Designed miniproteins, single chains, continued (4). Designs and how they scored, part 40

Each design is a single chain, and the fold is of that chain. pLDDT is the mean over its residues in the fold that is shown.

## One batch from the design tools (miniprotein)

Design m13362
Fold by ESMFold2-Fast:
Structure m13362 (fold): chain A 90 residues (1-90)
Amino acid sequence: GLREEAIERLRELLEEIDATLAEIDAVGDPRLDAARARLEQLRVDIEETIKLLEEGLELSEEELEQLLRVLEAAREFIARVRAEVAALRA
């Protein structure tokens, strides 16, 4: 269902954030400090959302669809950060 899909997408996004943070740390460029801080905050927000959903927070189908749209926007942000990391490595 949508709830299970949302939880799995949140977990996948958390793994993508952790991988991206490791890439930022490997570069060690202070120009990435703001992106790093935003990813750390996003990580905290996602962990809390997973916890609330697993502890029985009931979301409507509309709210779950909205959550999936927010997760897509977060993936786009991560893709931009990864592009910045790649540019700094070049």
Scores: mean pLDDT 84

Design m13363
Fold by ESMFold2-Fast:
Parts: sequence; structure tokens; C-alpha cells
Structure m13363 (fold): chain A 96 residues (1-96)
Amino acid sequence: SAVEEQIAAIRADAEEVDSEVARRAAELLIEVLRSESLSDEEIEELLERAREILEELYEEILKKRPEDDTPENRKRAEEMMERILKEFEEYLLKKK
């Protein structure tokens, strides 16, 4: 199955990064890929989890590159996260 191959790749990538946040991201994606249909409540929970993961990933990036921790970069990252979350919501709504 193409979905099973994607799941295996996501798990391998998360293990290679050796990050708790990356593992949580992989688990979220696997859950979404395995879902045949989603309720409004499940979509809201998945969006909240995705936001938390994206915020934590950005903070991990800043810890590795503190020189990039500027107000302009934080605003750009927030705008990018909102775009990603909107696209993710649209994808989840198609599974409704």
C-alpha cells in the first residue's frame, strides 16, 4: 500500500532526526493517513496538536541557530505556520 510505504518513510525520518517533536509530528501524520473519516471534534484536536508541534519545531530550530531569533523571522514563521495549518484544515475537511 502506498499509504503504508508513506507511514514507514515518516517513521524512519522521525527516528533519524531523534527528536520528540519529530516523533509527535510523525504520529499525527500517521493518524491522519489512517483515518477514513473525521468528525469536527477530531479535526479541531488535530489542528491544535499540529499548531503545538509546529511551534515546538520552530523553537528547536532557534535553539540551534539563536542568531536567527529576530522579530522579523518570528513573524514570518507565524505567517508560514498559519498557512500550513489552513492547508492542513482544508485537507482534514475533505475526510469529513
Scores: mean pLDDT 78

Design m13364
Fold by ESMFold2-Fast:
Structure m13364 (fold): chain A 77 residues (1-77)
Amino acid sequence: SDFDQRVDEIRRQLRDIRREARRLGDDDLVAVVDRHLQQIDRLWAEAQRNPDTRRQRLLQIEATLGMAQMRLAVAKM
């Protein structure tokens, strides 16, 4: 589904952030991204069991990506 494609895109972007955090030596951000990926798996598994929640769970997953992007931007300052 379009929702599944968006979640997969977010997972790819988080893996890219993790790789860049590792290159910068920001072990704290690497750990944060790993926790975010685990949270996304949990949230999306719930959305698959309860399809009516998919939009709300996707918004939570999008917020998780935004938080990781902001942390990486700060790490580059």
Scores: mean pLDDT 88

Design m13365
Fold by ESMFold2-Fast:
Structure m13365 (fold): chain A 94 residues (1-94)
Amino acid sequence: TRQQLISTSDQSISQMGQLRRIYDDPNSSQQQITDSYQRMVTTLSHTVQIAQTSLSQDQYNQVGNLIQQSVDYARQGDFDRAISYMNQARDIIQ
């Protein structure tokens, strides 16, 4: 449902913020970073699956493209851009 899609999108954004905090903390272990990243990827996968069944094809393509850009920036350590792209995806979902 659209409400479920909004909820999982918000959870993904929250998890990206958490990953950024862990990544920026010099006391964080590689394991903590990896675990946080895996949680985020799992939530994003669920978000994409819900989007496929809840959105029009055009909206799904736009949201999918924004999520992909978000993931690409997160992999580069640019979490501000990653979160920005996820917020853009969330705005389309609403």
Scores: mean pLDDT 84

Design m13366
Fold by ESMFold2-Fast:
Structure m13366 (fold): chain A 100 residues (1-100)
Amino acid sequence: DLAEAEALLNQYNAQVDQAKSLDEIRAIIDQAKAQFQKLSNPEIRQLMLDMMDSHLAFVDDLQAAVDAGLLSEEQAIEIAKQLIKGQNETLLELLKKMAA
């Protein structure tokens, strides 16, 4: 399960990097959430799903900031990518340590 979670996280990170809008990032999160739902270990599955819900809430907050005129969409996309990729990298390092 750790190896599958690592592979799915790497795929998710790569897809986020290619996203061109907050709606695309939201769709990528929903797709990743569907894949993480298939993980057999309930603790790893819950950890991944909680992170997906956190990312989704953050994207919603960024969209609200764009709608309020506080950020451009381009700025919001860059902030979303930086946060999501940073959290994914931290979790990947944790999973690697758990697998060792």
Scores: mean pLDDT 86

Design m13367
Fold by ESMFold2-Fast:
Structure m13367 (fold): chain A 63 residues (1-63)
Amino acid sequence: SVADQFLAALQRAVDLAREVGLEAAKAEVSAELRAQGMTVLADEIARMSLEELEAAVAAARAA
């Protein structure tokens, strides 16, 4: 589902941020989402802080 793809993208952004830094991770994940036609989700991730990304992952897993 789109929700599962978004959760996967959020988790990937958090994991990548620990490896390459937040801005590089968001750029890579948002580019991948845009390539898949998910431009709204890409823009959403691009605007999030690390704390917001981690909170969004936790909220999505709890739902």
Scores: mean pLDDT 82

Design m13368
Fold by ESMFold2-Fast:
Structure m13368 (fold): chain A 61 residues (1-61)
Amino acid sequence: SAADEAALQALLAEITAALNAGDLARARELISQLEREFGDDPAARTYALLARAELARREAA
């Protein structure tokens, strides 16, 4: 639905903003929410994998 598409886009934007701000705790929470709520969406799954990799890279720094 259009509401689900808008919710997905908003969540992706929040994850990107949290990662860019260095708010790793918030990024982790939002990625978990993405995986839970949109786990059946292939684009959301791909984004979650890339975001998890970026989060892990930043946490290891």
Scores: mean pLDDT 86

Design m13369
Fold by ESMFold2-Fast:
Structure m13369 (fold): chain A 86 residues (1-86)
Amino acid sequence: MERTRELLERVAAGDLSAVPEAVELLHEIHGKPEWEARMWILSGLAAKALAAGDLARFDALVAEMLALAEAHDPELAARMRAELAE
């Protein structure tokens, strides 16, 4: 799947404009719920931002992940809040 590979490579390279299309393709092709696919992509981007020392981007990505978890999995959101408070 050339389109999926290209989009995932762009996301891995830090191209945030590819995130929405990559989420749609992961939902379409792999049957993952759209929010779970987005969570997976955001977690990878957050880890990359942290490794690069971009704390502002890391905080923004974590906030988006927390908002997604609150909407779809409140127990996951509670665990994420506890981890962030430490």
Scores: mean pLDDT 68

Design m13370
Fold by ESMFold2-Fast:
Structure m13370 (fold): chain A 91 residues (1-91)
Amino acid sequence: LLEEALKKFDEAAELARKHGDERTAELIEQAKELAREAVETGNPTLLAAAGVLASAAVWEAERTMPEEVAERIAKLVREGLRLTLKAVEEK
């Protein structure tokens, strides 16, 4: 589950970079690191922080990228967050 979650964040960040949005990619990478730490530590504060950054990344993508690309990034980021939540719950 954690590996799948991190892969979804990586795919989203790479997609953002391919479309020239380094800022959105950085937000996704920050959300990924917080998600990883949340699963490893079980810390609910890190889990909440990952969710906040994931939401910020989706909102930024919707503002800066073509709608089709932003929708794909949003889907990948939301799936990454969903898998992160599930990984924390199964621990």
Scores: mean pLDDT 82

Design m13371
Fold by ESMFold2-Fast:
Structure m13371 (fold): chain A 100 residues (1-100)
Amino acid sequence: DRVQAIRQQMSTTVTDFIMMMADMFGKDKSDVQNWIRQHPDPFSQIRYAIKIMGIGPGQWAQIMSGNKTTVAGKPISAKMQAMMKQIVDLGKQYTAAMRQ
């Protein structure tokens, strides 16, 4: 099932991204992992990552385009930017597959 495969990739990528943000912003990893287990929806998880970063929706787009290179004084890595782009791409693929 293509939808299930995309959902699994999205879940893995979003979880990895949240854990990266937790480490970067000094969040308790156990608390973050427990929150992820209680909220398995990838869209809720991405909102949580944005909250950890302390950014608005427009700033996400600026980071992806390279117009914003720091978040809370911390440099944005190429890996972080690549994961953000992958999350957007997977979200588009998921939406397309669900509406087919």
Scores: mean pLDDT 80

Design m13372
Fold by ESMFold2-Fast:
Structure m13372 (fold): chain A 77 residues (1-77)
Amino acid sequence: SMEQQAEIDREVELALHEIRVAVSIIALKNAGKFDAAEKLREAIDAGDVETVRRILTEEGKFSESDVEHAVRYVEAR
């Protein structure tokens, strides 16, 4: 049904945001930014959207698209 498809689509969207967040954490660690990676993980767990946005833009230099995916993941929890 369309309702079942909508639920699957939401789960897929959330999983894609989660994967992008995991990639961002790995990228920070690969760049030697272990403190930033730890703080990003803590901010995500706390639902701190402002800190997530700041770390990804200032520390990670990630694109606005990647930042928005992380924000949507945090807000959907």
Scores: mean pLDDT 78

Design m13373
Fold by ESMFold2-Fast:
Structure m13373 (fold): chain A 101 residues (1-101)
Amino acid sequence: DLINKLIMYTTLANKGKTLEEQARGYIGLGKVYLELGDYEKAIESFQKAIELAEKSGNYKLLGDAYYVLAQVYEKLGDTEKASEWRKKAEEYYKKAGIKPP
C-alpha cells in the first residue's frame, strides 16, 4: 500500500531520531514518488537523503541514495546522469565494504 508507505517514510524523514533514520526516510519517500511517477519529488527526496547521509558519514546510505537517484534518471532517459550516479553509488558501496546491487 503506497499510502501507508508514504505516511511511514514521511514520518521517518521528519521525525527520525538520527540523521541515518531521516536519510532512510527520504530514500523510502523518494521510492514512493518514483513509483507514482513524480520524478521531481523523487529527485528532491533522494537529494535530501544524500545531504543527511553525507553529514552522518554513512557510506552505505550514500550508495543507496545515489543508486535510486540513478534509477530516476534512467526513467527520464538521461543516460549520462544515470551513469554518473551509478558510478557514485558503486564508489560508496566499495567504501562501505558492500557489493553493489
Scores: mean pLDDT 87

Design m13374
Fold by ESMFold2-Fast:
Structure m13374 (fold): chain A 54 residues (1-54)
Amino acid sequence: SSLIDQLRQLRDDLLARSQALAEQDPRLSAVYYTAAGILDAAVSFEEELARRRA
């Protein structure tokens, strides 16, 4: 679904932002890394749901 593509893109953007901030702001870097992990889990569940609908 379009939501799955949006979640993947946001996950990748948050991972990139986390890496960019690792030295400058380790706390914010860790927050974005954690958020990306949660989004990755959401993508997996959305993909499973989409397959069941197909």
Scores: mean pLDDT 88

Design m13375
Fold by ESMFold2-Fast:
Structure m13375 (fold): chain A 109 residues (1-109)
Amino acid sequence: SSYQEALQAVLDTLEYILDLVKEAKKLSEEKNILDKKVYNKVLNKYLTVTEQVKLAAINLLELTLADPRLSEELKELLRKTIEEVKKSKSLDEMIEVIEKAIEEVRKKL
């Protein structure tokens, strides 16, 4: 059904965002094992990737929210998730926000 297809599209988007945030976290963790020159290069790339991942997550969620097949309850969940992503101060907070959203969507499948 179109409803189940919309639910699956939301879930797929959230899981894709989760993978992006986890990859950014992995790059951050690698900074502690590098020499000073490589560390500074990785840190600059990590800061750029962190901002890009946050922007990408928000844009993907807003695109998903435009799906007219979504129930009002799913739209409210996505709006709340967008606001919580915007307020996130770290990759760990963003991971927690997206994982919680995934759990809530899975309950509706």
Scores: mean pLDDT 79

Design m13376
Fold by ESMFold2-Fast:
Structure m13376 (fold): chain A 110 residues (1-110)
Amino acid sequence: SIPLVTPETAEETARLGIEVARDHLDELADAALPDVRGVALGHPGTAPTVILVAEDPEGGEVGAERLVAIAEAHGFREVYRLREPGIVAHAMESADGTRVAAVGLQAPAP
């Protein structure tokens, strides 16, 4: 199951996003956005860390860029970026300290 952890840093947010996208993609719910899956993590009664995952055939770059643009439209800014083969994670933060991991993942071969 998805780890019930609250990341304390931007780097931990990006790393958690990669872990969830790589190991727990099938456990994620469909988000209110086309071809985006997500989960909210955190302790009850606190601001959650939101993890959003979009798959694309370009190593996750296009999906990640789309999610970053959506987060920026909602007042989030990029504070950390982590790239691995086939996956890109952007840690995003709002002025109140709420966190989003915007993750692009290489689509599986058809």
Scores: mean pLDDT 77

Design m13377
Fold by ESMFold2-Fast:
Structure m13377 (fold): chain A 110 residues (1-110)
Amino acid sequence: SMSMIDEGIEELFKLAADLWEEVFDSDKEPTPGQLAVATMGMMYYLKLIEDGKLSEEEAKKVAQKMIKFEDKQIADLKKNYAAGKNPQFNQQTIAQLEKRRAKLEEIVKK
C-alpha cells in the first residue's frame, strides 16, 4: 500500500509528464498556466530528490521527463537567440537550463 503522500507525488508526476507530452506533441504553444503547473510539479520533485525522499528509480524517471522538457525549452530559446530576440536573456537562460540538464543527466546515469 502506498501512503497518501506517495499517491499525491505520483499524480503530480503523471500530470507534469502528461502536460509535457501534450506540449511536445502539440503544435500549440502552452499557456503560462500550463508551464507554471509543469514547472511547479518538477520543482517539488527536485526538492524530494534533494531531501532523499524518492527512490533512485523514481528520481531517474522524474529526471528523464525533466530532461525532455528542458530539451524542448532549450531548443526554442536557441531558435529565438538565432533570430536575435532578447539575446542576453536567452543566452543566460540557455546556460542555466543546460547546467540543470547536466545535473539531471547525472541522476539518470547512476
Scores: mean pLDDT 69

Design m13378
Fold by ESMFold2-Fast:
Structure m13378 (fold): chain A 76 residues (1-76)
Amino acid sequence: SRADALLENGIRALENGDYDSAIGSARVLRTLAERLGAGDEGRRAYEEAVRHIERGDVEGARRALRRLAEVVRRAS
């Protein structure tokens, strides 16, 4: 699915220290959640992911990205 591909790209970016690309993947997932009617939940999960990424908390960011992808999958 698009959510799974974006999650994989975001996690790979985190593992490579490419935080801008990780935030980019999270932003696309947030936009997908909004278009599927889960905008509020997607926005909250996105904000959580960005906070962890900005702090360099790779494990927290990974969990938040998985949560954001799950919001998209559940809304699909």
Scores: mean pLDDT 87

Design m13379
Fold by ESMFold2-Fast:
Structure m13379 (fold): chain A 61 residues (1-61)
Amino acid sequence: MNEESEKAILEKTSKRQQVLVKAYRLYKEGKWEEAEKLMKEAGFSKPEIDYFKRLFEREKA
């Protein structure tokens, strides 16, 4: 168990969580294309972006 690995995971998780919060906000405003672009720029994969789109849709409903 590597301290550097743990720090990298925490930093990555924190950054991704911030991006997801902003993406969800954009999605609620009807700006899914902007949310998708933001996630893509943050390094989310296409399957991850599709997964979160479905989650956002269900949470809004």
Scores: mean pLDDT 73

Design m13380
Fold by ESMFold2-Fast:
Structure m13380 (fold): chain A 81 residues (1-81)
Amino acid sequence: SLAEQVDDKHLEELKKSLKLILSKEDFEKFLSLPKEKQLKVAQELIEFQEELRANPPASVEEAEEALRKKAIELIEKYSKE
């Protein structure tokens, strides 16, 4: 199969997930990124989320915290690029 790239639909679904796990400040920082950087954050988060599903943490709360920290890391990385 051809690898599906992150599109607008995947980005919108990711935004809904991020709104639930990120603080308002961190979520607004994500939304302030240009669309191409938002897509890069989304792509790397999807890859990280698949890694978490393959080797899940002990609890859902630990998985959500790991995803939250990765999202913040990527937002900071791409905001300084």
Scores: mean pLDDT 77

Design m13381
Fold by ESMFold2-Fast:
Structure m13381 (fold): chain A 83 residues (1-83)
Amino acid sequence: MTLEDLRRAIEELRREGKEEDARKLEEALREWETLPPEERERRIQLELDQLESLRRMKEAIDKIINDPEGVREESLEWLEARR
């Protein structure tokens, strides 16, 4: 992963309205710029992996908020199928 990939991740956080998380990542990026390239890449990769996990969690929450009936019906069908 490059600094450009991290900046793209920051932009995605801002697009999702997570300004506080985007700012924290920008501060981390400035600190990581002082690190050796290999160590920097490892830290960037870890943060991107965490952002991906947060994105998936947000997607699940948004699905519950925007389609609570659908999520509830899917859960009930899943439980009935497992009986």
Scores: mean pLDDT 67

Design m13382
Fold by ESMFold2-Fast:
Structure m13382 (fold): chain A 92 residues (1-92)
Amino acid sequence: MDEELARRQAEALTALGKADPAFMAAAVEQGRAQLAAEVERLADLPAEVRELLVEAGEHGLRAVEAARAGDAEAAREHILRALELLEELKKL
């Protein structure tokens, strides 16, 4: 189930943030830069597809930020939302 996957990913990400805070801080900054670049690359896609991909990317980034803060529950919620958006994309 996606809920169990999201929980395990959030726990792993939070543990990584606790073990290597500097790596996690760098990952957040890199994620923001990648999301900005991805928005530009996706400009040629239909608006519906682009909106779902961008929103999924934003939730992925927020999951990393929550994990860095030690908030595994918030990280799990953002991972689950990102997975939902990617499943919605498959139906288009």
Scores: mean pLDDT 78

Design m13383
Fold by ESMFold2-Fast:
Structure m13383 (fold): chain A 62 residues (1-62)
Amino acid sequence: GAAEAIAKAGEAMAAGDDEAAARYARLTGQLGASPEVLRDLAEGARRAGLEKAAEAAEQMAA
């Protein structure tokens, strides 16, 4: 579910894997995560310097 996708997005961000983090951010949005959760993911990605993940999460939160 969305919780597993969020956990995998966090793991990818911790690893600095922008492509994997972006994929899991999109999956998190597709699984119906709230805009608040998606904004939190985008902020985390921005702090980590992961541009693709941040953009993916921001688009899903729109």
Scores: mean pLDDT 84

Design m13384
Fold by ESMFold2-Fast:
Parts: C-alpha cells; sequence; structure tokens
Structure m13384 (fold): chain A 67 residues (1-67)
C-alpha cells in the first residue's frame, strides 16, 4: 500500500491523540513527512517509529483506526 502525505499527516495526528505524543515531536515528524509526496507502508512504519517512538504494532493499529 502507498500512503499520500495527507494520509500520513492524519496518522501522525491520530498517534498524538491516542498515545499522547508531545507537540514538539509531532511537529518534527510533520517536517520530515513534508519532504515526501507519498510513502510505502515500509517507509511510513520506519519513519513514524523513528520520529514518534512507536512500535510497528502501534503504527499498524493507528492505520487500521484512521484509514
Amino acid sequence: MVFTKEQALKLVEKAKEKYNIPDETVEAAKEVLSKYDSLTTEQLIRLLSGQLGLSKAQIEEIIKETL
């Protein structure tokens, strides 16, 4: 699956609300995402796990709930 930048940004906002991620961390993640027009599932999981400190399972849960 390929995610648009808009879909990736929605996932970051969902992660913020669900896992109480700090605004500073969310803004840093959004800045990195702004450099991509689209992301593969693998790229998205790697980026979000690295930027937000979430496990693959947590990211997959957010994808299921948001998209």
Scores: mean pLDDT 81

Design m13385
Fold by ESMFold2-Fast:
Structure m13385 (fold): chain A 92 residues (1-92)
Amino acid sequence: MERLRELGEELLRKVKENSLSKEELLELAREIARLLGADEEKVVKAIEEALKEGYSMELVVAIFISTLALQVEGYSEEAIKESIEKFLAAEK
């Protein structure tokens, strides 16, 4: 859990400082997914698709961190997806 918090804090700090590149985001997301036992390829693809749709780096990072928190708490993939969709609808 400590390493997961460190990576999440680094992502939030870098995006706030406008120093986070797409490549860095994908690499950090892959590390976080690996630590959680999640499918690295699916996580990276979801982030890439969100960025391709024109969502800001800040929004994508916020959604990713929120999704990870929900997954750690034991929420289902469907519940997490619905939460993300509602958040994205509110931010558009």
Scores: mean pLDDT 68

Design m13386
Fold by ESMFold2-Fast:
Structure m13386 (fold): chain A 94 residues (1-94)
Amino acid sequence: MAKVDEILEEILEKVKAASPDGVATIAQIEEIMDEAISKITDPQLRGIMEAARGFMLALLRSRSPDGTVTHEQLEEIFEDAREVARELWEELQS
């Protein structure tokens, strides 16, 4: 649980740092997520983060036709992704 939340928080902060004007591109978000996930050695955690990535990218593309997203929208999408990731983590530990 805590590791999923920490990884998602790290990704969110890296995206914000890469987009100081308050607007991030979906391409930047995807690259930062891919880099973070590539460093995960635990196969269960990696699978959960890959699922959360897919969910986040689907929401970003559906809500942002121009391929850009504000930090406020990004925070909302990451919160939704945290809920999905937590449910998947709990299911795998059951």
Scores: mean pLDDT 80

Design m13387
Fold by ESMFold2-Fast:
Structure m13387 (fold): chain A 88 residues (1-88)
Amino acid sequence: SADLEALRKKAAELEAQGDTKAAEALRHMAEAAEAFAAGDFEAALAHGEKAARALAEALVEAGKASEEEAEELRERAIADQRAALAAL
């Protein structure tokens, strides 16, 4: 899909620029979306959790969030993903 291609392209660009944590987050987001489309909800959740963690770390490193704010964002993202899967 166009969204998955955009995520992978952006991840490659970020990695080339040295933004390894942001690139890692986008790769896990793409992997989660592919797993979800394939009906592998366990793999989708696992990749979603890794994406949330990498994004939180990237935001702290970029000075855009405190460690406390990043932790809250990570926990909320994981909880929201688990709730969404439980509602299916």
Scores: mean pLDDT 80

Design m13388
Fold by ESMFold2-Fast:
Structure m13388 (fold): chain A 79 residues (1-79)
Amino acid sequence: MEEEKEKLKREVDGMFELAKKAYENGHYDEAVKLVQKAADFLLEKGYITEEQKNRIVEAAKAGKLDEARRIAMEAIEKS
């Protein structure tokens, strides 16, 4: 279980890092798509609620990628 969580955290963190780079390069739509993909994956696996997914995606749309990442990582750790 813990090894699965660490792998998931690495995969999701990688998606957020790509999203941050996309955002910094002006590719805002791609950044939001990457965060949506990460949030959908976490919801499907049962690590977050629909409310948490909405908060993550809205933070990304507002350009708050660090906040979106924090919400996602906290949810994985508390699962």
Scores: mean pLDDT 82

Design m13389
Fold by ESMFold2-Fast:
Structure m13389 (fold): chain A 59 residues (1-59)
Amino acid sequence: EEDKLKEEVAKKYDELYKKGLVNTELENKAGEEASKYAQETGMSAEKAALLALNKILEK
Protein backbone atom coordinates (compact mmCIF):
# COMPACT_ATOMS: atom_id res chain seq x y z
CA GLU A 1 0.00 0.00 0.00
CA GLU A 2 1.10 3.57 -0.70
CA ASP A 3 0.09 5.12 2.61
CA LYS A 4 2.94 6.63 4.58
CA LEU A 5 1.13 5.55 7.74
CA LYS A 6 1.25 1.91 6.66
CA GLU A 7 4.99 2.19 6.05
CA GLU A 8 5.48 3.68 9.51
CA VAL A 9 3.45 0.89 11.10
CA ALA A 10 5.51 -1.74 9.28
CA LYS A 11 8.75 -0.14 10.48
CA LYS A 12 7.50 0.03 14.07
CA TYR A 13 6.65 -3.65 13.94
CA ASP A 14 10.13 -4.40 12.59
CA GLU A 15 11.66 -2.50 15.51
CA LEU A 16 9.54 -4.47 17.99
CA TYR A 17 10.71 -7.73 16.41
CA LYS A 18 14.34 -6.63 16.72
CA LYS A 19 13.77 -5.77 20.38
CA GLY A 20 12.28 -9.22 20.97
CA LEU A 21 9.06 -7.63 22.18
CA VAL A 22 6.76 -9.18 19.60
CA ASN A 23 4.85 -12.33 20.44
CA THR A 24 1.27 -13.44 19.78
CA GLU A 25 -0.04 -11.81 22.96
CA LEU A 26 1.69 -8.49 22.30
CA GLU A 27 0.50 -8.44 18.69
CA ASN A 28 -3.06 -9.04 19.89
CA LYS A 29 -2.75 -6.32 22.54
CA ALA A 30 -1.40 -3.82 20.01
CA GLY A 31 -4.25 -4.59 17.64
CA GLU A 32 -6.85 -4.34 20.40
CA GLU A 33 -5.40 -1.06 21.66
CA ALA A 34 -5.34 0.37 18.13
CA SER A 35 -8.98 -0.65 17.69
CA LYS A 36 -9.91 1.00 20.99
CA TYR A 37 -8.07 4.19 20.04
CA ALA A 38 -9.91 4.35 16.73
CA GLN A 39 -13.30 3.74 18.33
CA GLU A 40 -12.77 6.04 21.33
CA THR A 41 -11.15 8.97 19.51
CA GLY A 42 -12.54 8.54 15.99
CA MET A 43 -9.10 8.50 14.39
CA SER A 44 -8.19 6.27 11.46
CA ALA A 45 -7.05 2.70 12.06
CA GLU A 46 -3.58 3.49 10.72
CA LYS A 47 -3.13 6.43 13.10
CA ALA A 48 -4.41 4.35 16.01
CA ALA A 49 -1.99 1.55 15.13
CA LEU A 50 0.93 4.01 15.02
CA LEU A 51 0.00 5.41 18.44
CA ALA A 52 -0.31 1.94 19.96
CA LEU A 53 3.01 0.77 18.52
CA ASN A 54 4.76 4.00 19.47
CA LYS A 55 3.51 3.56 23.04
CA ILE A 56 5.00 0.04 23.18
CA LEU A 57 8.35 1.16 21.71
CA GLU A 58 8.64 4.28 23.88
CA LYS A 59 7.88 2.33 27.05
Scores: mean pLDDT 68

Design m13390
Fold by ESMFold2-Fast:
Structure m13390 (fold): chain A 84 residues (1-84)
Amino acid sequence: IAISLNNLGLVYQSQGNYLEAAKSYEEAAKVKEKTLGPDHPDVATSLENAGDMYQKAGNLAEAKKYYDRAGVIELKNAIDKVLS
């Protein structure tokens, strides 16, 4: 399901439908969050992809929200590596 949503995002992105691509990546992130946990690196990847699409659409405020969320996940995973 998350893979299908990510692939749908790639299709919309290739068509220049950045807002639909962003929504597809956002849904992929939600599915991954439920199945892999909210701090999983794959969630951060989908959130970054959504942010990239909002940026391409000119929606910088939304792009920032997704980049910030992905950054928090990446920082948390980096801390876990140092502490493990």
Scores: mean pLDDT 79

Design m13391
Fold by ESMFold2-Fast:
Structure m13391 (fold): chain A 95 residues (1-95)
Amino acid sequence: SMKEEIEKLAKEAGWKVKIEEEDGKYVVTIETPDGRKVTLTAEDLETLLKAVKALIEKKYFEAARIIIEAGVEVDDPMLQLVVAVEIAIRKREER
């Protein structure tokens, strides 16, 4: 399953991943080996897990695209910056 694949990838990368359900939404908290915490919130767990997998694989722009397209809420300054850059690129490409 996607969850088992993510748990394996997280363990190999030294990341901690916590999945919680809160008020009809899924909240995924990621802790990186350097102690940075990233919180992702969405109604669809499968979409959240795809974004988490992309982050563990260091595919930051792939993660940003998933976040933008699915309306995932992000509580991390670095990931918010990557999302903002992706939005700016999309606006430039539409010109």
Scores: mean pLDDT 79

Design m13392
Fold by ESMFold2-Fast:
Structure m13392 (fold): chain A 58 residues (1-58)
Amino acid sequence: SHLQQAQEILAQNPDDPQNRIQAAELRGLQAMEQVKKTDPDSFPALPDDKENIAAMQK
């Protein structure tokens, strides 16, 4: 899980600012997945449109 990966990164070097930033990002992803499982209607299906994906990833 993203939460477990975040804990492993912090365990290696808790005082490293890069590790703290990466761990925070992983915790954010885990929280979003948890919310989606609890209330899937809050997150409408991501469109599989290639143009929309390209626009978001620019």
Scores: mean pLDDT 64

Design m13393
Fold by ESMFold2-Fast:
Structure m13393 (fold): chain A 78 residues (1-78)
Amino acid sequence: MEEIEKLRREAEELRRQAIEYGAQGGIYYMQASALAIEGKSSGVDKSDEVNKLRELGDKYDEEGERLAREAEELLRKA
């Protein structure tokens, strides 16, 4: 019973982390979109900064998915 409770707590922690990573990824994508619009309207090339923000968004989204899968595996063992 204690072992099952431990697995459930670990799964809940991973789920929370997954949500946080996904939210942060979304913020980076929004910043990239805003910067791309600003670059077009100002005539300043912001391509490097936009690409870096998109890469960060992709990284955080991927990590969030990995954490969510780990949480599912722990719940299957509980």
Scores: mean pLDDT 84

Design m13394
Fold by ESMFold2-Fast:
Structure m13394 (fold): chain A 65 residues (1-65)
Amino acid sequence: GSFSTKKLSPEEAAEKAAELLYTMELPEERVEHFAPQILRMMEVPEEEIEKVSKKVVELYKELKK
C-alpha cells in the first residue's frame, strides 16, 4: 500500500537496510537473502523491493571496503 506520507525513499531505505545488515556482521551471501526481508519490514513497496535490494547489496559492499 502506498498510503504512508513518512515512507523512506528507496535510497534511504537501502542505506538503512545496509547499515542494519552491516551492524549484524552477516556474510555477503546472507545480506542478499535478508535485504528484501528488511526492506519489507521498512514498508518498501513490493514493486520496488528488487531494485532496492540490489542497492542494499552494493551499499553493504561499500561499507565493507
Scores: mean pLDDT 75

Design m13395
Fold by ESMFold2-Fast:
Structure m13395 (fold): chain A 91 residues (1-91)
Amino acid sequence: MYYAKIQLADPSGTKFKVESEDPSLHSALGILAAAMEFEGLEVKNGYAEYKTKEEALEGLKRLGDAINDAIAGKTAVAKFGGADATITKKP
């Protein structure tokens, strides 16, 4: 079974990162982390275990979509396996 724990370090001290042995997932996460920090976004802890690498990658894509919605001034909810995390744009 493939395991991915989502964590990211941002200026507010919230960690958000995908723990993976796949370098491509680490690269994508690095870009996502920089984008979130730049846009002043906040993520309530996202912690999920995924069955497959494909599901973990789709989780990252959903987060990207939620980030875009938050940048547009919407409150976004990203799903991590069976858990939810709220993403919102700060003032």
Scores: mean pLDDT 50

